# Designed miniproteins, single chains, continued (2), part 33

Each design is a single chain, and the fold is of that chain. pLDDT is the mean over its residues in the fold that is shown.

## One batch from the design tools (miniprotein)

Design m5197
Fold by ESMFold2-Fast:
Structure m5197 (fold): chain A 101 residues (1-101)
Amino acid sequence: AIKAAIAAYKAAIAANPSDATAYNNLGNSYLNLGNYDNAIQNYKKAIALNPNNAAAYNNLGNAYLNLGNSDNAIANYQQALALNPTFAAAQNNLKAVQDAK
């Protein structure tokens, strides 16, 4: 369950406050709940701990897109692709947002 996942990731962060992966996963759990503000905060923390986290940038783009902020979504998908040019999910997400404009 999403609530159990949130509790588990919070426990992981309490045990290791520099766990960028746990912050990214906590962000994903909040995104799945539709809690986009908490998702964004956790993805930003994941990026602060690991600036090369292409997945966190792609996920941050998804959170901004869900808030209707297409410009921030595009910027974050572009950053994900700058870090990992073969990241298919980020390529597909960027194309979909740009084609909708």
Scores: mean pLDDT 87

Design m5198
Fold by ESMFold2-Fast:
Structure m5198 (fold): chain A 92 residues (1-92)
Amino acid sequence: AEELREKARKALIKAAQAFSDGNYDEAIKYAEEAVELARKAGDRSLEAMAYTLLAQIYYKKGDKEKAIEYAQRALELDPTNTSAKALLEKLK
């Protein structure tokens, strides 16, 4: 449903804002919500964006293993995701 895509986009925006504010736990919460909503909406691109943000958040927290895991999930959903690809190159 379009309403699920809109909710996913709003959750992703909230996650990005929390990440910019340095509130990583809140950013993770909203990014995980965005993944769930995007998946229910069948929107692989939004799901990939949410996983990319999770990867960036975990990278900033120093959790290299989770950063790699989420970046790989993003690329499985969207192989053209330049942000996820760039992050994986940094984490090699």
Scores: mean pLDDT 87

Design m5199
Fold by ESMFold2-Fast:
Structure m5199 (fold): chain A 110 residues (1-110)
Amino acid sequence: MAEELLEKAREALRNGDFDKAVEYAEQAIKESKDPVLKARAYILLGAAYYMRGDYEKAVEYFRKALEVARGVDPALAGAAGQLLIDVYRDMGKTEEAERVAAELRARGVL
């Protein structure tokens, strides 16, 4: 069920249906006990908000993805961290982007 919800969220995101992408990803988080699946769902939430121009929400969800993935899936943590850096740069928050990058490098994630 939760994996099917992630697939539906990805499909909605590809089709530009950001509200449906958010709905399916939130349902996947509720239904899943798997931290990897939850991290993937948070990445989809962050991407949906980023595409809508809600950079503050995108930062929030990419941070949640990074926290959940940390220690369980280093590749997924690295992906979430890179997306967080990219959003900060798009916001013009260069100092925040460099701080996140330095912290992730120090932890061996980036």
Scores: mean pLDDT 85

Design m5200
Fold by ESMFold2-Fast:
Structure m5200 (fold): chain A 62 residues (1-62)
Amino acid sequence: DAIIEAAIELNREKGVEATSLRDIARAAGVSVGTVRSHFPSTAVLTTSAQLLEIGRKIDEEL
């Protein structure tokens, strides 16, 4: 999934604190709403610490 791939890559490049929903949306070529709608479902299915941290950030921002 392009959204999850973009989220992981941005987290690796500049860390969770510097990564926003808008950055992920821009990197994946989608809207912020699209990132939000797809990410929660994927986060509950993943065991990746990076994806879990990004999922927590999305929930906090909402």
Scores: mean pLDDT 64

Design m5202
Fold by ESMFold2-Fast:
Structure m5202 (fold): chain A 84 residues (1-84)
Amino acid sequence: STEQLFSQFVERYQEPLLAFALAHLKNQGLAEDVVQEILLALYEQAKEDPQVLQEILNKAPADSAGAVLLERLIKEKITEALQE
């Protein structure tokens, strides 16, 4: 199910995402907010297409739809936070 795939994604990637956001934002609260926004946006997309989560979890190539979506969300949310 999408819920099980998303739970597996959170377990594996929440800490790496937080570390990456912290490195760029240098602020714990902003980094936590950015990670939450990335997870929310990814979950909404995964409800329409669970394959994006499966591609990320299966370590599909970086040009896969799932990997491209994740990279885009990370870039967009960190950029938005830096503008505050």
Scores: mean pLDDT 82

Design m5203
Fold by ESMFold2-Fast:
Structure m5203 (fold): chain A 85 residues (1-85)
Amino acid sequence: SMEEVRRALELLEQALEALKKGDEEKALELAREAAELLGVEPGKDAVEAIKKALAAAIEKAQELEDEETLKRLAELSRELNELLG
């Protein structure tokens, strides 16, 4: 649902902030929660979990035609890519 996608977005934004602070355990916890809401298998580490949940969130937001959520997901993807190099 749209509500699940928006909640997953909030969790992913928090996961990225935790990752930026070096809190990989918290980032993984939050990313796994987002993945569960989106029906996606969580990755083995924070980066993989964020990437998998982000991809699923983008797909579902496109199906729901939620342009505002898509914009925020695109910004999160950009920030993750900048963080990873």
Scores: mean pLDDT 85

Design m5204
Fold by ESMFold2-Fast:
Structure m5204 (fold): chain A 58 residues (1-58)
Amino acid sequence: GAHARALLAEAERAFAAGDYARAGRLAMGSTVLALSEGDEALAQRARDLGLEARRRAP
């Protein structure tokens, strides 16, 4: 829904700014909300961003 999508947009903005820790946390929140709404495509997109953020964060 709108809330999961808003969190993903914030995660993408944080990732673009190099804040990988924040991007990972926001992406995790977006994944949980998207799954609760049955939006598997949005959940997968959020999960992929979260994994990439973790690869870039020490």
Scores: mean pLDDT 84

Design m5205
Fold by ESMFold2-Fast:
Structure m5205 (fold): chain A 65 residues (1-65)
Amino acid sequence: SSAAEEAARLLREARRALEEGDYATALRHAQQAVELAKQVEDPGLRAAMVAGAQELIELARQGLA
């Protein structure tokens, strides 16, 4: 689905931002990924993408603290 494709892109961008130390960008992209992942029709894929995005949110928040 388009939601899954957009969520996957945002997850990649969030991981890239974390690697570069850009925690603010990583947080924003990971938060956007959660909202798109919630729209994914497949329950298993939705749960996996939401969990992955939430992990990236936590890592970004730790970098900002």
Scores: mean pLDDT 90

Design m5206
Fold by ESMFold2-Fast:
Structure m5206 (fold): chain A 73 residues (1-73)
Amino acid sequence: TLSDLTVLRIALKELKEYGYLPETGLKAVEATVKANKDNPEVRELLEELLETAKEVNAPEKVIEFFEKLLSEL
């Protein structure tokens, strides 16, 4: 359901608005991804997060963080 992945959707909105995610936001994304590995929407949302991070020129550490999480799925 939408509530199961709310953290990822909030992170996507914040990344689009601010071009950045704080460390607490990145850790929340990681925890949500690890808890929901069996949900096919996790890969789709994580791919959208990575694409958005590249599009908004987010810090390299943010982009690398999403690339690493996606590679571990």
Scores: mean pLDDT 81

Design m5209
Fold by ESMFold2-Fast:
Structure m5209 (fold): chain A 62 residues (1-62)
Amino acid sequence: MPILAEAVAPVGPTTPTSLSLRPGDRVLVLGEDPEDPSKVLVRNLATGEEGLVPKSALRVLS
């Protein structure tokens, strides 16, 4: 089941697979990155874009 989360820190694009987030952006957590368990694959609910972000930048809401 996807988990609803909110960005608590800004995330900039550092790689082609990373997603840009601003504090307050709502995302669905789709799963952990199999290459780096400190990162999660998310979908930005405002833009529909998907990408990898650090777990530390998110607060779980659900």
Scores: mean pLDDT 75

Design m5210
Fold by ESMFold2-Fast:
Structure m5210 (fold): chain A 97 residues (1-97)
Amino acid sequence: SSYRKEAEEAKKKREEALEKGTPIDLIKAGVYKVVLIDLLIKAGELEEALELIKELLSLDPKSPRAIEKLRKLIEKARELGDEETAKEAEELLKEAE
């Protein structure tokens, strides 16, 4: 999947931004994290995507971005037959809404 390669590139860019640690680089790291979540969902890497969404929820339990990504992850998990990940994401979504 091209999405898996794009996810690895986004992960690297996020790590580079976090290492630089300036205020603008921390903003960039946040943008790369959101992009990475979307790419991981598209690639079917749902466990890694869910852990990053949990990080967003730990900072803002009502994050509109985290809620949007949870919905996408649930849809993809159901498509793939990953009932365990779908159930965990549904419980988090119920708590966030």
Scores: mean pLDDT 86

Design m5211
Fold by ESMFold2-Fast:
Structure m5211 (fold): chain A 58 residues (1-58)
Amino acid sequence: SKERIENELKILKKVLDYLKTQLEKAQAEGADPDFIAYLQSRIESYEKKIKELEEKLK
């Protein structure tokens, strides 16, 4: 149902916001490049999932 997808999107968007905040902090603090790359990879994965779910809603 559309409602289920909308609820999933709400959760995924909260996770994405958290990850973006963590990436910003990691970059500001000069964290390990591998950790920064990990966060970037997770952000990209969540953005793709969100886009796919939004496209399914039409």
Scores: mean pLDDT 87

Design m5212
Fold by ESMFold2-Fast:
Structure m5212 (fold): chain A 68 residues (1-68)
Amino acid sequence: MVEKKMEMMKKIGKKQGIDEKETNDNIVIKLAEKGQITPEMIKENEKGGYITKEAGDKGIKIIEEMPE
């Protein structure tokens, strides 16, 4: 069902001008700033060990504070 969550986020990031070689943490934060991911996607990647807790918390906060 959920085989490549972080790989999908990297592909979305590449379309938004974010290099796929960027750190997973930076990709998540930049995608959150662009409104391209959900808090659920961030939490799933945090639970999977793909991103740090700090990056996950920052990403969710960005989404919640930018209702655009």
Scores: mean pLDDT 72

Design m5213
Fold by ESMFold2-Fast:
Structure m5213 (fold): chain A 76 residues (1-76)
Amino acid sequence: MEHYKKGEEAKKKGDLETALKHYTEAIKAHTHSDPLLAAKAAENISEIYEEQGDILSSVGYRILAIGNEIDAEWGF
Protein backbone atom coordinates (compact mmCIF):
# COMPACT_ATOMS: atom_id res chain seq x y z
CA MET A 1 0.00 0.00 0.00
CA GLU A 2 2.76 2.52 0.87
CA HIS A 3 4.21 2.50 -2.67
CA TYR A 4 0.77 2.92 -4.25
CA LYS A 5 -0.01 5.84 -1.92
CA LYS A 6 3.33 7.53 -2.75
CA GLY A 7 2.61 7.05 -6.45
CA GLU A 8 -0.79 8.75 -6.06
CA GLU A 9 0.77 11.68 -4.17
CA ALA A 10 3.49 12.11 -6.82
CA LYS A 11 0.88 12.03 -9.62
CA LYS A 12 -1.19 14.71 -7.83
CA LYS A 13 1.94 16.90 -7.63
CA GLY A 14 2.64 16.37 -11.36
CA ASP A 15 5.85 14.40 -10.68
CA LEU A 16 5.11 11.68 -13.22
CA GLU A 17 8.60 10.12 -13.08
CA THR A 18 8.34 9.60 -9.30
CA ALA A 19 4.75 8.35 -9.71
CA LEU A 20 5.90 5.74 -12.27
CA LYS A 21 8.65 4.52 -9.91
CA HIS A 22 6.27 4.10 -6.96
CA TYR A 23 3.52 2.44 -9.04
CA THR A 24 6.12 0.00 -10.43
CA GLU A 25 7.23 -0.85 -6.86
CA ALA A 26 3.56 -1.35 -5.87
CA ILE A 27 3.14 -3.88 -8.71
CA LYS A 28 6.31 -5.76 -7.64
CA ALA A 29 5.24 -5.79 -3.98
CA HIS A 30 1.57 -6.76 -4.51
CA THR A 31 1.27 -8.91 -7.68
CA HIS A 32 0.82 -12.08 -5.57
CA SER A 33 -0.54 -10.64 -2.27
CA ASP A 34 -2.99 -8.02 -3.61
CA PRO A 35 -3.52 -8.41 -7.37
CA LEU A 36 -6.29 -5.77 -7.36
CA LEU A 37 -3.87 -3.15 -5.97
CA ALA A 38 -1.27 -4.25 -8.55
CA ALA A 39 -3.94 -3.86 -11.27
CA LYS A 40 -4.74 -0.30 -10.10
CA ALA A 41 -1.04 0.61 -10.13
CA ALA A 42 -0.63 -0.83 -13.66
CA GLU A 43 -3.69 1.12 -14.86
CA ASN A 44 -2.20 4.38 -13.51
CA ILE A 45 1.14 3.63 -15.24
CA SER A 46 -0.77 2.92 -18.49
CA GLU A 47 -2.53 6.32 -18.24
CA ILE A 48 0.77 8.16 -17.68
CA TYR A 49 2.43 6.48 -20.69
CA GLU A 50 -0.62 7.23 -22.87
CA GLU A 51 -0.41 10.92 -21.86
CA GLN A 52 3.30 10.88 -22.81
CA GLY A 53 2.52 9.29 -26.21
CA ASP A 54 4.12 5.91 -25.41
CA ILE A 55 1.21 3.84 -26.67
CA LEU A 56 3.06 0.49 -26.64
CA SER A 57 4.02 0.83 -22.95
CA SER A 58 0.49 2.05 -22.17
CA VAL A 59 -1.07 -1.01 -23.85
CA GLY A 60 1.38 -3.35 -22.09
CA TYR A 61 0.51 -2.03 -18.64
CA ARG A 62 -3.23 -2.07 -19.44
CA ILE A 63 -2.93 -5.78 -20.33
CA LEU A 64 -1.06 -6.35 -17.03
CA ALA A 65 -3.87 -4.54 -15.17
CA ILE A 66 -6.55 -6.72 -16.82
CA GLY A 67 -4.55 -9.86 -15.97
CA ASN A 68 -4.30 -8.85 -12.31
CA GLU A 69 -8.04 -7.99 -12.23
CA ILE A 70 -8.83 -11.49 -13.56
CA ASP A 71 -6.48 -13.05 -10.96
CA ALA A 72 -8.25 -11.09 -8.18
CA GLU A 73 -11.70 -12.13 -9.49
CA TRP A 74 -11.00 -15.84 -10.18
CA GLY A 75 -8.07 -16.57 -7.86
CA PHE A 76 -5.67 -17.59 -10.64
Scores: mean pLDDT 75

Design m5214
Fold by ESMFold2-Fast:
Structure m5214 (fold): chain A 73 residues (1-73)
Amino acid sequence: MTLETEAELPGLSAAAGAAVAAGGSGADRVQVTRTSETEALAIGESPEDGVRAVARAVQRGDGARVRTVTEQL
């Protein structure tokens, strides 16, 4: 089952916003990559629980806009 969510996180950088969103999806292992000065990607995985979350964040003003896709395997 796939769940897609969007959030705006005031005061957070794109990297911080992506990490928070991926971790909040129940993933126990989160890796964050800055893809540009204003964009970040976080991948969270819990292989034992069959969960993968991918969060993409864009810096917007003083905060981050994050889209998260969570998959149950």
Scores: mean pLDDT 78

Design m5215
Fold by ESMFold2-Fast:
Structure m5215 (fold): chain A 62 residues (1-62)
Amino acid sequence: SAKEKKLQELIKKGTLAVVNKDYKEAIELGEEILKLKKELGASEDEIKAIEESIEKLRKLAE
């Protein structure tokens, strides 16, 4: 589906942002991934894992 393709592209961009230490961009992409995952009916465990990953990135961006 179009949403699944967008999710794959966002994950690739997010991974690249982390590698490049662009943590603010990685956080924004992570929040977009989280929103899309919720729309796709992701499990509570998967949603929590993404939220925890975003919080770790926020600490690195400080």
Scores: mean pLDDT 86

Design m5216
Fold by ESMFold2-Fast:
Structure m5216 (fold): chain A 74 residues (1-74)
Amino acid sequence: KKAEEYFNKGKKLLAEGKLEEAIEEFEKAIKLDPKYAEAYYYLGETYKIIGKDEEAEEYKKKALELNPDFEKAK
């Protein structure tokens, strides 16, 4: 899936510490698949790492709305 390709690029960039580039790739993934809960979750986690807590909470909330199983991740 095209969205999955962008999501995988985002994860690789996040692992490399390229936070802004990771955000761009996760945003591309959700643009192609607006129900991609996992991409929203990682986007939220990345925003939290850079200190943008408000954006982080918004994206994590969206991930939980799309996939309630994320509610169980602690």
Scores: mean pLDDT 80

Design m5217
Fold by ESMFold2-Fast:
Structure m5217 (fold): chain A 130 residues (1-130)
Amino acid sequence: SKVEELIQKIAELIEEVSPKLSKELRELVSMFFQMMELLLEMRAKGASVEEIKKALEGFLSSLDILSEEQKKLAEEILKTVSGPLSDLIKKILELLLEQAKALGASEEELKTLEELISQINNLVLETENS
């Protein structure tokens, strides 16, 4: 399926950048990827907005959301659940970047993550428009 191909392409991008990231950042990226995979599969199966929102609330509750920027992004993610999948994934990846900053990611690690995020967003948008 297009969703299985998208998930595989995202996994390959993550594997390519993994050696450039600290262990803590690799674990963070893995956790966010698992959530994105779940969301892509749920949307493909026609899950309700309420089911998707409940899954996201569970995920967000598992995160250490300490900054006002992270709190704002979490609220925006929950508001975006009924919108396009590309917009939802974009907000989730914005939260990933803020979580990485809070963990003390280096400038090189942040640049690597920003490039990864851009590639994932483009793949999701291309798949949605197909």
Scores: mean pLDDT 87

Design m5219
Fold by ESMFold2-Fast:
Structure m5219 (fold): chain A 95 residues (1-95)
Amino acid sequence: SMEEEKATLKSLVEKSDSPMFRIILGVYKATKNWSFEEIMELLKELGFTAEDIKKLLTENDEKFIEYLKSKGYFSLAESVEKERDELIAEIDAIE
């Protein structure tokens, strides 16, 4: 259910001192039940800006990409980097 998924994720993000945008994006990518615009509206409602989102994506992805490369998961690391770059471009197009 879209409404149940939104309510759960909103609660999770609200309780997080450092929201894990990767988890949010992972859920979005896995289900495709939410539009990117719906996620942006939810985050905007919670007080996050496009700049905040880009910063969190960049910071978290760098550490995760390095971790994946250290484990030899180069294809997965490239996939994460591509998704990050595509999302940044999408955010910039909306702003």
Scores: mean pLDDT 63

Design m5220
Fold by ESMFold2-Fast:
Structure m5220 (fold): chain A 90 residues (1-90)
Amino acid sequence: MDAELRAAAEARAEELLRLAEAARPVNPELAELLRKAAELTLEAVEALLAGDEERAEELGKELEELQEKIGELAGALSPEEYAEIVARAR
């Protein structure tokens, strides 16, 4: 279970980092938020695996706030900018 949780978090972080790299030339602010989301995802899983429920909850809340900001920035992209990021992330 612990190894599966870590593997799932690593896969998610890789996806977020890939999106961050794709977004960097189009929207550097969005790229930075995606990179932070990847880092927080890994930290949250490590806190859970260490039994640090308080730290995991704190990181989970930070990740939720970060996801909201990512959604706002992504929603503010032009259709062309959004399409370019999606194409680059393939």
Scores: mean pLDDT 83

Design m5221
Fold by ESMFold2-Fast:
Structure m5221 (fold): chain A 66 residues (1-66)
Amino acid sequence: MEEARELARKLIEEILKKTGIVTEEDVEKIVEEVSKRTGISKEEARKIVIEEIRELLREDPSAEAY
């Protein structure tokens, strides 16, 4: 769990630095990488990715939309 969260956070931050936004397509790519690298299901990885996006975007009021 902790490893999956850290990986998701890193990948989200890299996308934000590169494009400034996280799209649904980006979420799916991160979910696949987290699932593949940590061995958890895509459903569990998606849950973790969404939690990390919310945490990272807490400074932005639009984070409430996730």
Scores: mean pLDDT 74

Design m5222
Fold by ESMFold2-Fast:
Structure m5222 (fold): chain A 80 residues (1-80)
Amino acid sequence: MEKEKEEKIRELLKKLGFSEEDIEKILELVKKYGMKLEEAERIANMAALMGLNITLELVKEKAENGRVPEAPGVRPADEE
């Protein structure tokens, strides 16, 4: 992965209050699944909302099924 992409991910995760170990886990996941910067940003947002361990497990499950994970916290409006 390019250092520019890695640096952006590190900066986002650091702003969200993640530890160096947690940042490294997310970077490893991004490298393993060949994720784009946008996907990594979604994972960071998911981890901030749901917690890192739950997010990593969800991403792994979706990636194994050939699906790209989405950020949680998006609720459909059910208003008519």
Scores: mean pLDDT 69

Design m5223
Fold by ESMFold2-Fast:
Structure m5223 (fold): chain A 61 residues (1-61)
Amino acid sequence: ASEEARLEARLQEALAARDVAGAREAVERLIALMRERGVPEEEIEATRAYYEEVLRSVEAA
């Protein structure tokens, strides 16, 4: 699988395991990869905002 698909899989696995640190690292790497691949900024910001909210909710609980 591509690096992007691998990072997405790691992110989902970390979220399922409630591994906030691992999920946050995967999100950061995914965002960086998306920028390198020329994904539109609007899509990148939407992805970041979504996962930041998810991680904040999990960590705060």
Scores: mean pLDDT 79

Design m5224
Fold by ESMFold2-Fast:
Structure m5224 (fold): chain A 78 residues (1-78)
Amino acid sequence: MSPLDLLREVALAPEEVVDAALASLKDKLPQDILDDVRSGIRLQRGQLKAAGEKLVDMPVSTVKKKIEELADKLRALR
């Protein structure tokens, strides 16, 4: 799965669920990676909203796992 695919999947989750997952990871991920993830999610969410995509109800644990996988892939690109 590409970083873009993971960003799109996370962006489909409700904003409050994504915010809770990011908050739980603030002490585990470097600030620069966390900022990149936030920026990517915002961009993808805007595009998904413009495309009329429906939000997917997703538990915080699932979103957190996807963000951790995304962070690992973003580190590999640097």
Scores: mean pLDDT 79

Design m5225
Fold by ESMFold2-Fast:
Structure m5225 (fold): chain A 76 residues (1-76)
Amino acid sequence: MEKREKVAERAEKELGEEAARVEELLAAGRLAEAARLAIEMAERMKEIAEELGDEETVEELERQIEAARRQEAAAA
């Protein structure tokens, strides 16, 4: 079974509440707060992927985090 599935399973257990909070913030139109929380979740998911040795998921999340932070910096 792929390490990515183990990363997803662990992330669901650790970050389920944060994921629900992102959806609440999006529904409330609080887009900046939702984006910041989503970046924090992605950073934690990257740590989980690193712990589990899922290098492909680490690289994917790293690219997504960099893109999101670049977009935030450009908007500032």
Scores: mean pLDDT 76

Design m5226
Fold by ESMFold2-Fast:
Structure m5226 (fold): chain A 52 residues (1-52)
Amino acid sequence: MKKYVIPVEPGEKDIVETIARGLGVTPEEAREILKNAKEIFFDGKEITIITE
């Protein structure tokens, strides 16, 4: 199981863009991470993603 914690930048409207920026991956890879996410939490400042 992998856990990612990504801070959201002001003006970001797309979760895929936030993940791609935060993890330094392509938008396509960010979509794959999101597709394989078991749990996603958002508190208004950070996105937490849990994958297998």
Scores: mean pLDDT 79

Design m5227
Fold by ESMFold2-Fast:
Structure m5227 (fold): chain A 55 residues (1-55)
Amino acid sequence: SAEEHLERLRRLLEEYKARVEAGEDTSEIENELVRLYTTASPEQQAELVELMREL
């Protein structure tokens, strides 16, 4: 569902931020975020951009 998709994305963004702050490798998370973005609908892509702006 759209809600499950947004929850999954939110968890990945939180993990990404935590790893950046800790100086840890983010390659795997970046790959998953790119995959989610490139397979998303235009509406979902707009929501993803908005969520990233809140980081």
Scores: mean pLDDT 75

Design m5228
Fold by ESMFold2-Fast:
Formats: C-alpha cells, structure tokens, sequence
Structure m5228 (fold): chain A 71 residues (1-71)
C-alpha cells in the first residue's frame, strides 16, 4: 500500500515537471499538490518512523514548491 501511494506521487511529480516545461504553471501546481497528498498517504501507512519522516519531508517540499510556482 505504501508503494502504491509512492508510485502515484511519482506520477504526479512527472506530470508537474512536464507542465512546468510547457509553461503551464496552473497544471504544475495541481500536480505538485496531488503528489504531496499521495506522499502524505504513504507516510500514514509507513511501517518505520524513519520512512514516515522521509515521506513527510517530500510532501512538505512539494507543497512549498507548489506555493513558489503559484506566486
């Protein structure tokens, strides 16, 4: 289950990168937020505190990036 959430997050990260390359900032922000949500779901299902912390850090980083792109 953790792996499934990570895979979905990675798909949205790739879509965000594609949107940014195309100059579509709105699509990029949406995909970055979706990726962060999937990493947060993965963190809730994580079996170790270390893995959970890493997944939360990734989610926070993506949310900060989304804000930067939106502004």
Amino acid sequence: MVEEHIAKAEEHEAKAAEALAAGDREAAVEHLRRAAEHYEEAAEAAETEEERRELIARAVGLRIRAIGVEI
Scores: mean pLDDT 85

Design m5229
Fold by ESMFold2-Fast:
Structure m5229 (fold): chain A 97 residues (1-97)
Amino acid sequence: SELEKKALELLRKGLDAYRQGNFEEAVKYFKEAIELLEKVDPNSPLLASAYLLLGRAYEKLGKVDEAKEWYQKAIEIAKKRNDTVTLNLAERQLKKL
């Protein structure tokens, strides 16, 4: 969909910001991508990945409670989809906090 293509562009921009250490900018891009992805499919694998990326950006900012919330949202999608890879990734990130 057009919204999904826009969300992918925003996720790419967020990842570029993240890699440059611009974590606040990464959060803004990831949040914008998430708003679009939630409109497309609230249980999509791409949405779960976006939640993981946002959690990781908050973790880098030292915002532990926010990071936990987004990792938990990724876990919920992973459980509904029986996606053990995403589930294990999100649970490992939560355990490190």
Scores: mean pLDDT 90

Design m5230
Fold by ESMFold2-Fast:
Structure m5230 (fold): chain A 56 residues (1-56)
Amino acid sequence: SKKNDELINKKLNESSKELVRFTKKMAEELKKAQENNDKKKIEELRKKNYEFIKNI
């Protein structure tokens, strides 16, 4: 698991700093909002992430 995390982080940094950082941060914030039951934030992040992914 630790080795896989290292490999993932390396690929993330090498492939696309801007693009991957956006998607990773959106996913992390979405998970955090879900844990906090922040429905408004969840909906906002879902829309942003969905629209971003859909346009790729």
Scores: mean pLDDT 72

Design m5231
Fold by ESMFold2-Fast:
Structure m5231 (fold): chain A 104 residues (1-104)
Amino acid sequence: MMLSPEEQAELTAYFRSAVPDFSESFFTPEQLEKLKELSKQSGLSLETLLLFAYYGEKAVEDPEAFRERTGDTSVPLSLDEILSMKPEELVAYLQRYLEEVIRK
C-alpha cells in the first residue's frame, strides 16, 4: 500500500507547482498533529500530505478558477475530508490521482 519515493516526488512537485503560496501556518497545531499521524500511518511524507491538504482546501474554495488554472477536473477533497480518511484510502486516492490527473 506504499507509494514509492518516486511517486511521492511526482505528487509533491505537482501540488507545489499548483499552490506556490503554500504555508504550513495555514494549519492549526491540532490539524498538523493529525496530518503527522496520517503521514506515519500511510507512509506518505509530511510534506506531500501538507501540500495535498492545502491543494484540496484551495480547490474547494474556488473549484472553477482552480480547474481553469490546473486542468484538474477531479472532485476536490477538503482538509476535513482528508483528515477523516483511513491511511489506506488516502494512499489509494493519491495513487489514482497520480495516474489519472498528473500522468494523464
Scores: mean pLDDT 79

Design m5232
Fold by ESMFold2-Fast:
Structure m5232 (fold): chain A 79 residues (1-79)
Amino acid sequence: SQAIDEAVLAAIPHIQAGDAIGAFKAVEPVSPAAANAVVNLLNGINPVESLKELKELGVSTETLKILGDLFNIPESEYV
């Protein structure tokens, strides 16, 4: 969904800063599932699976690539 994609994009500064609480708060009002996936990714908990969950929730390929690059996850693992 576009709303989830926009919320995850808005969370990127928090993700880059390692601010799990800030990232969660940015995404949770739009999608609790996406917020949990973002926090799991930040904490190194099943990072590839977390990106795949974000993809299933409607996060765009462009946004997923930004997240993959931040955590050094190859596109082949989640696209």
Scores: mean pLDDT 86

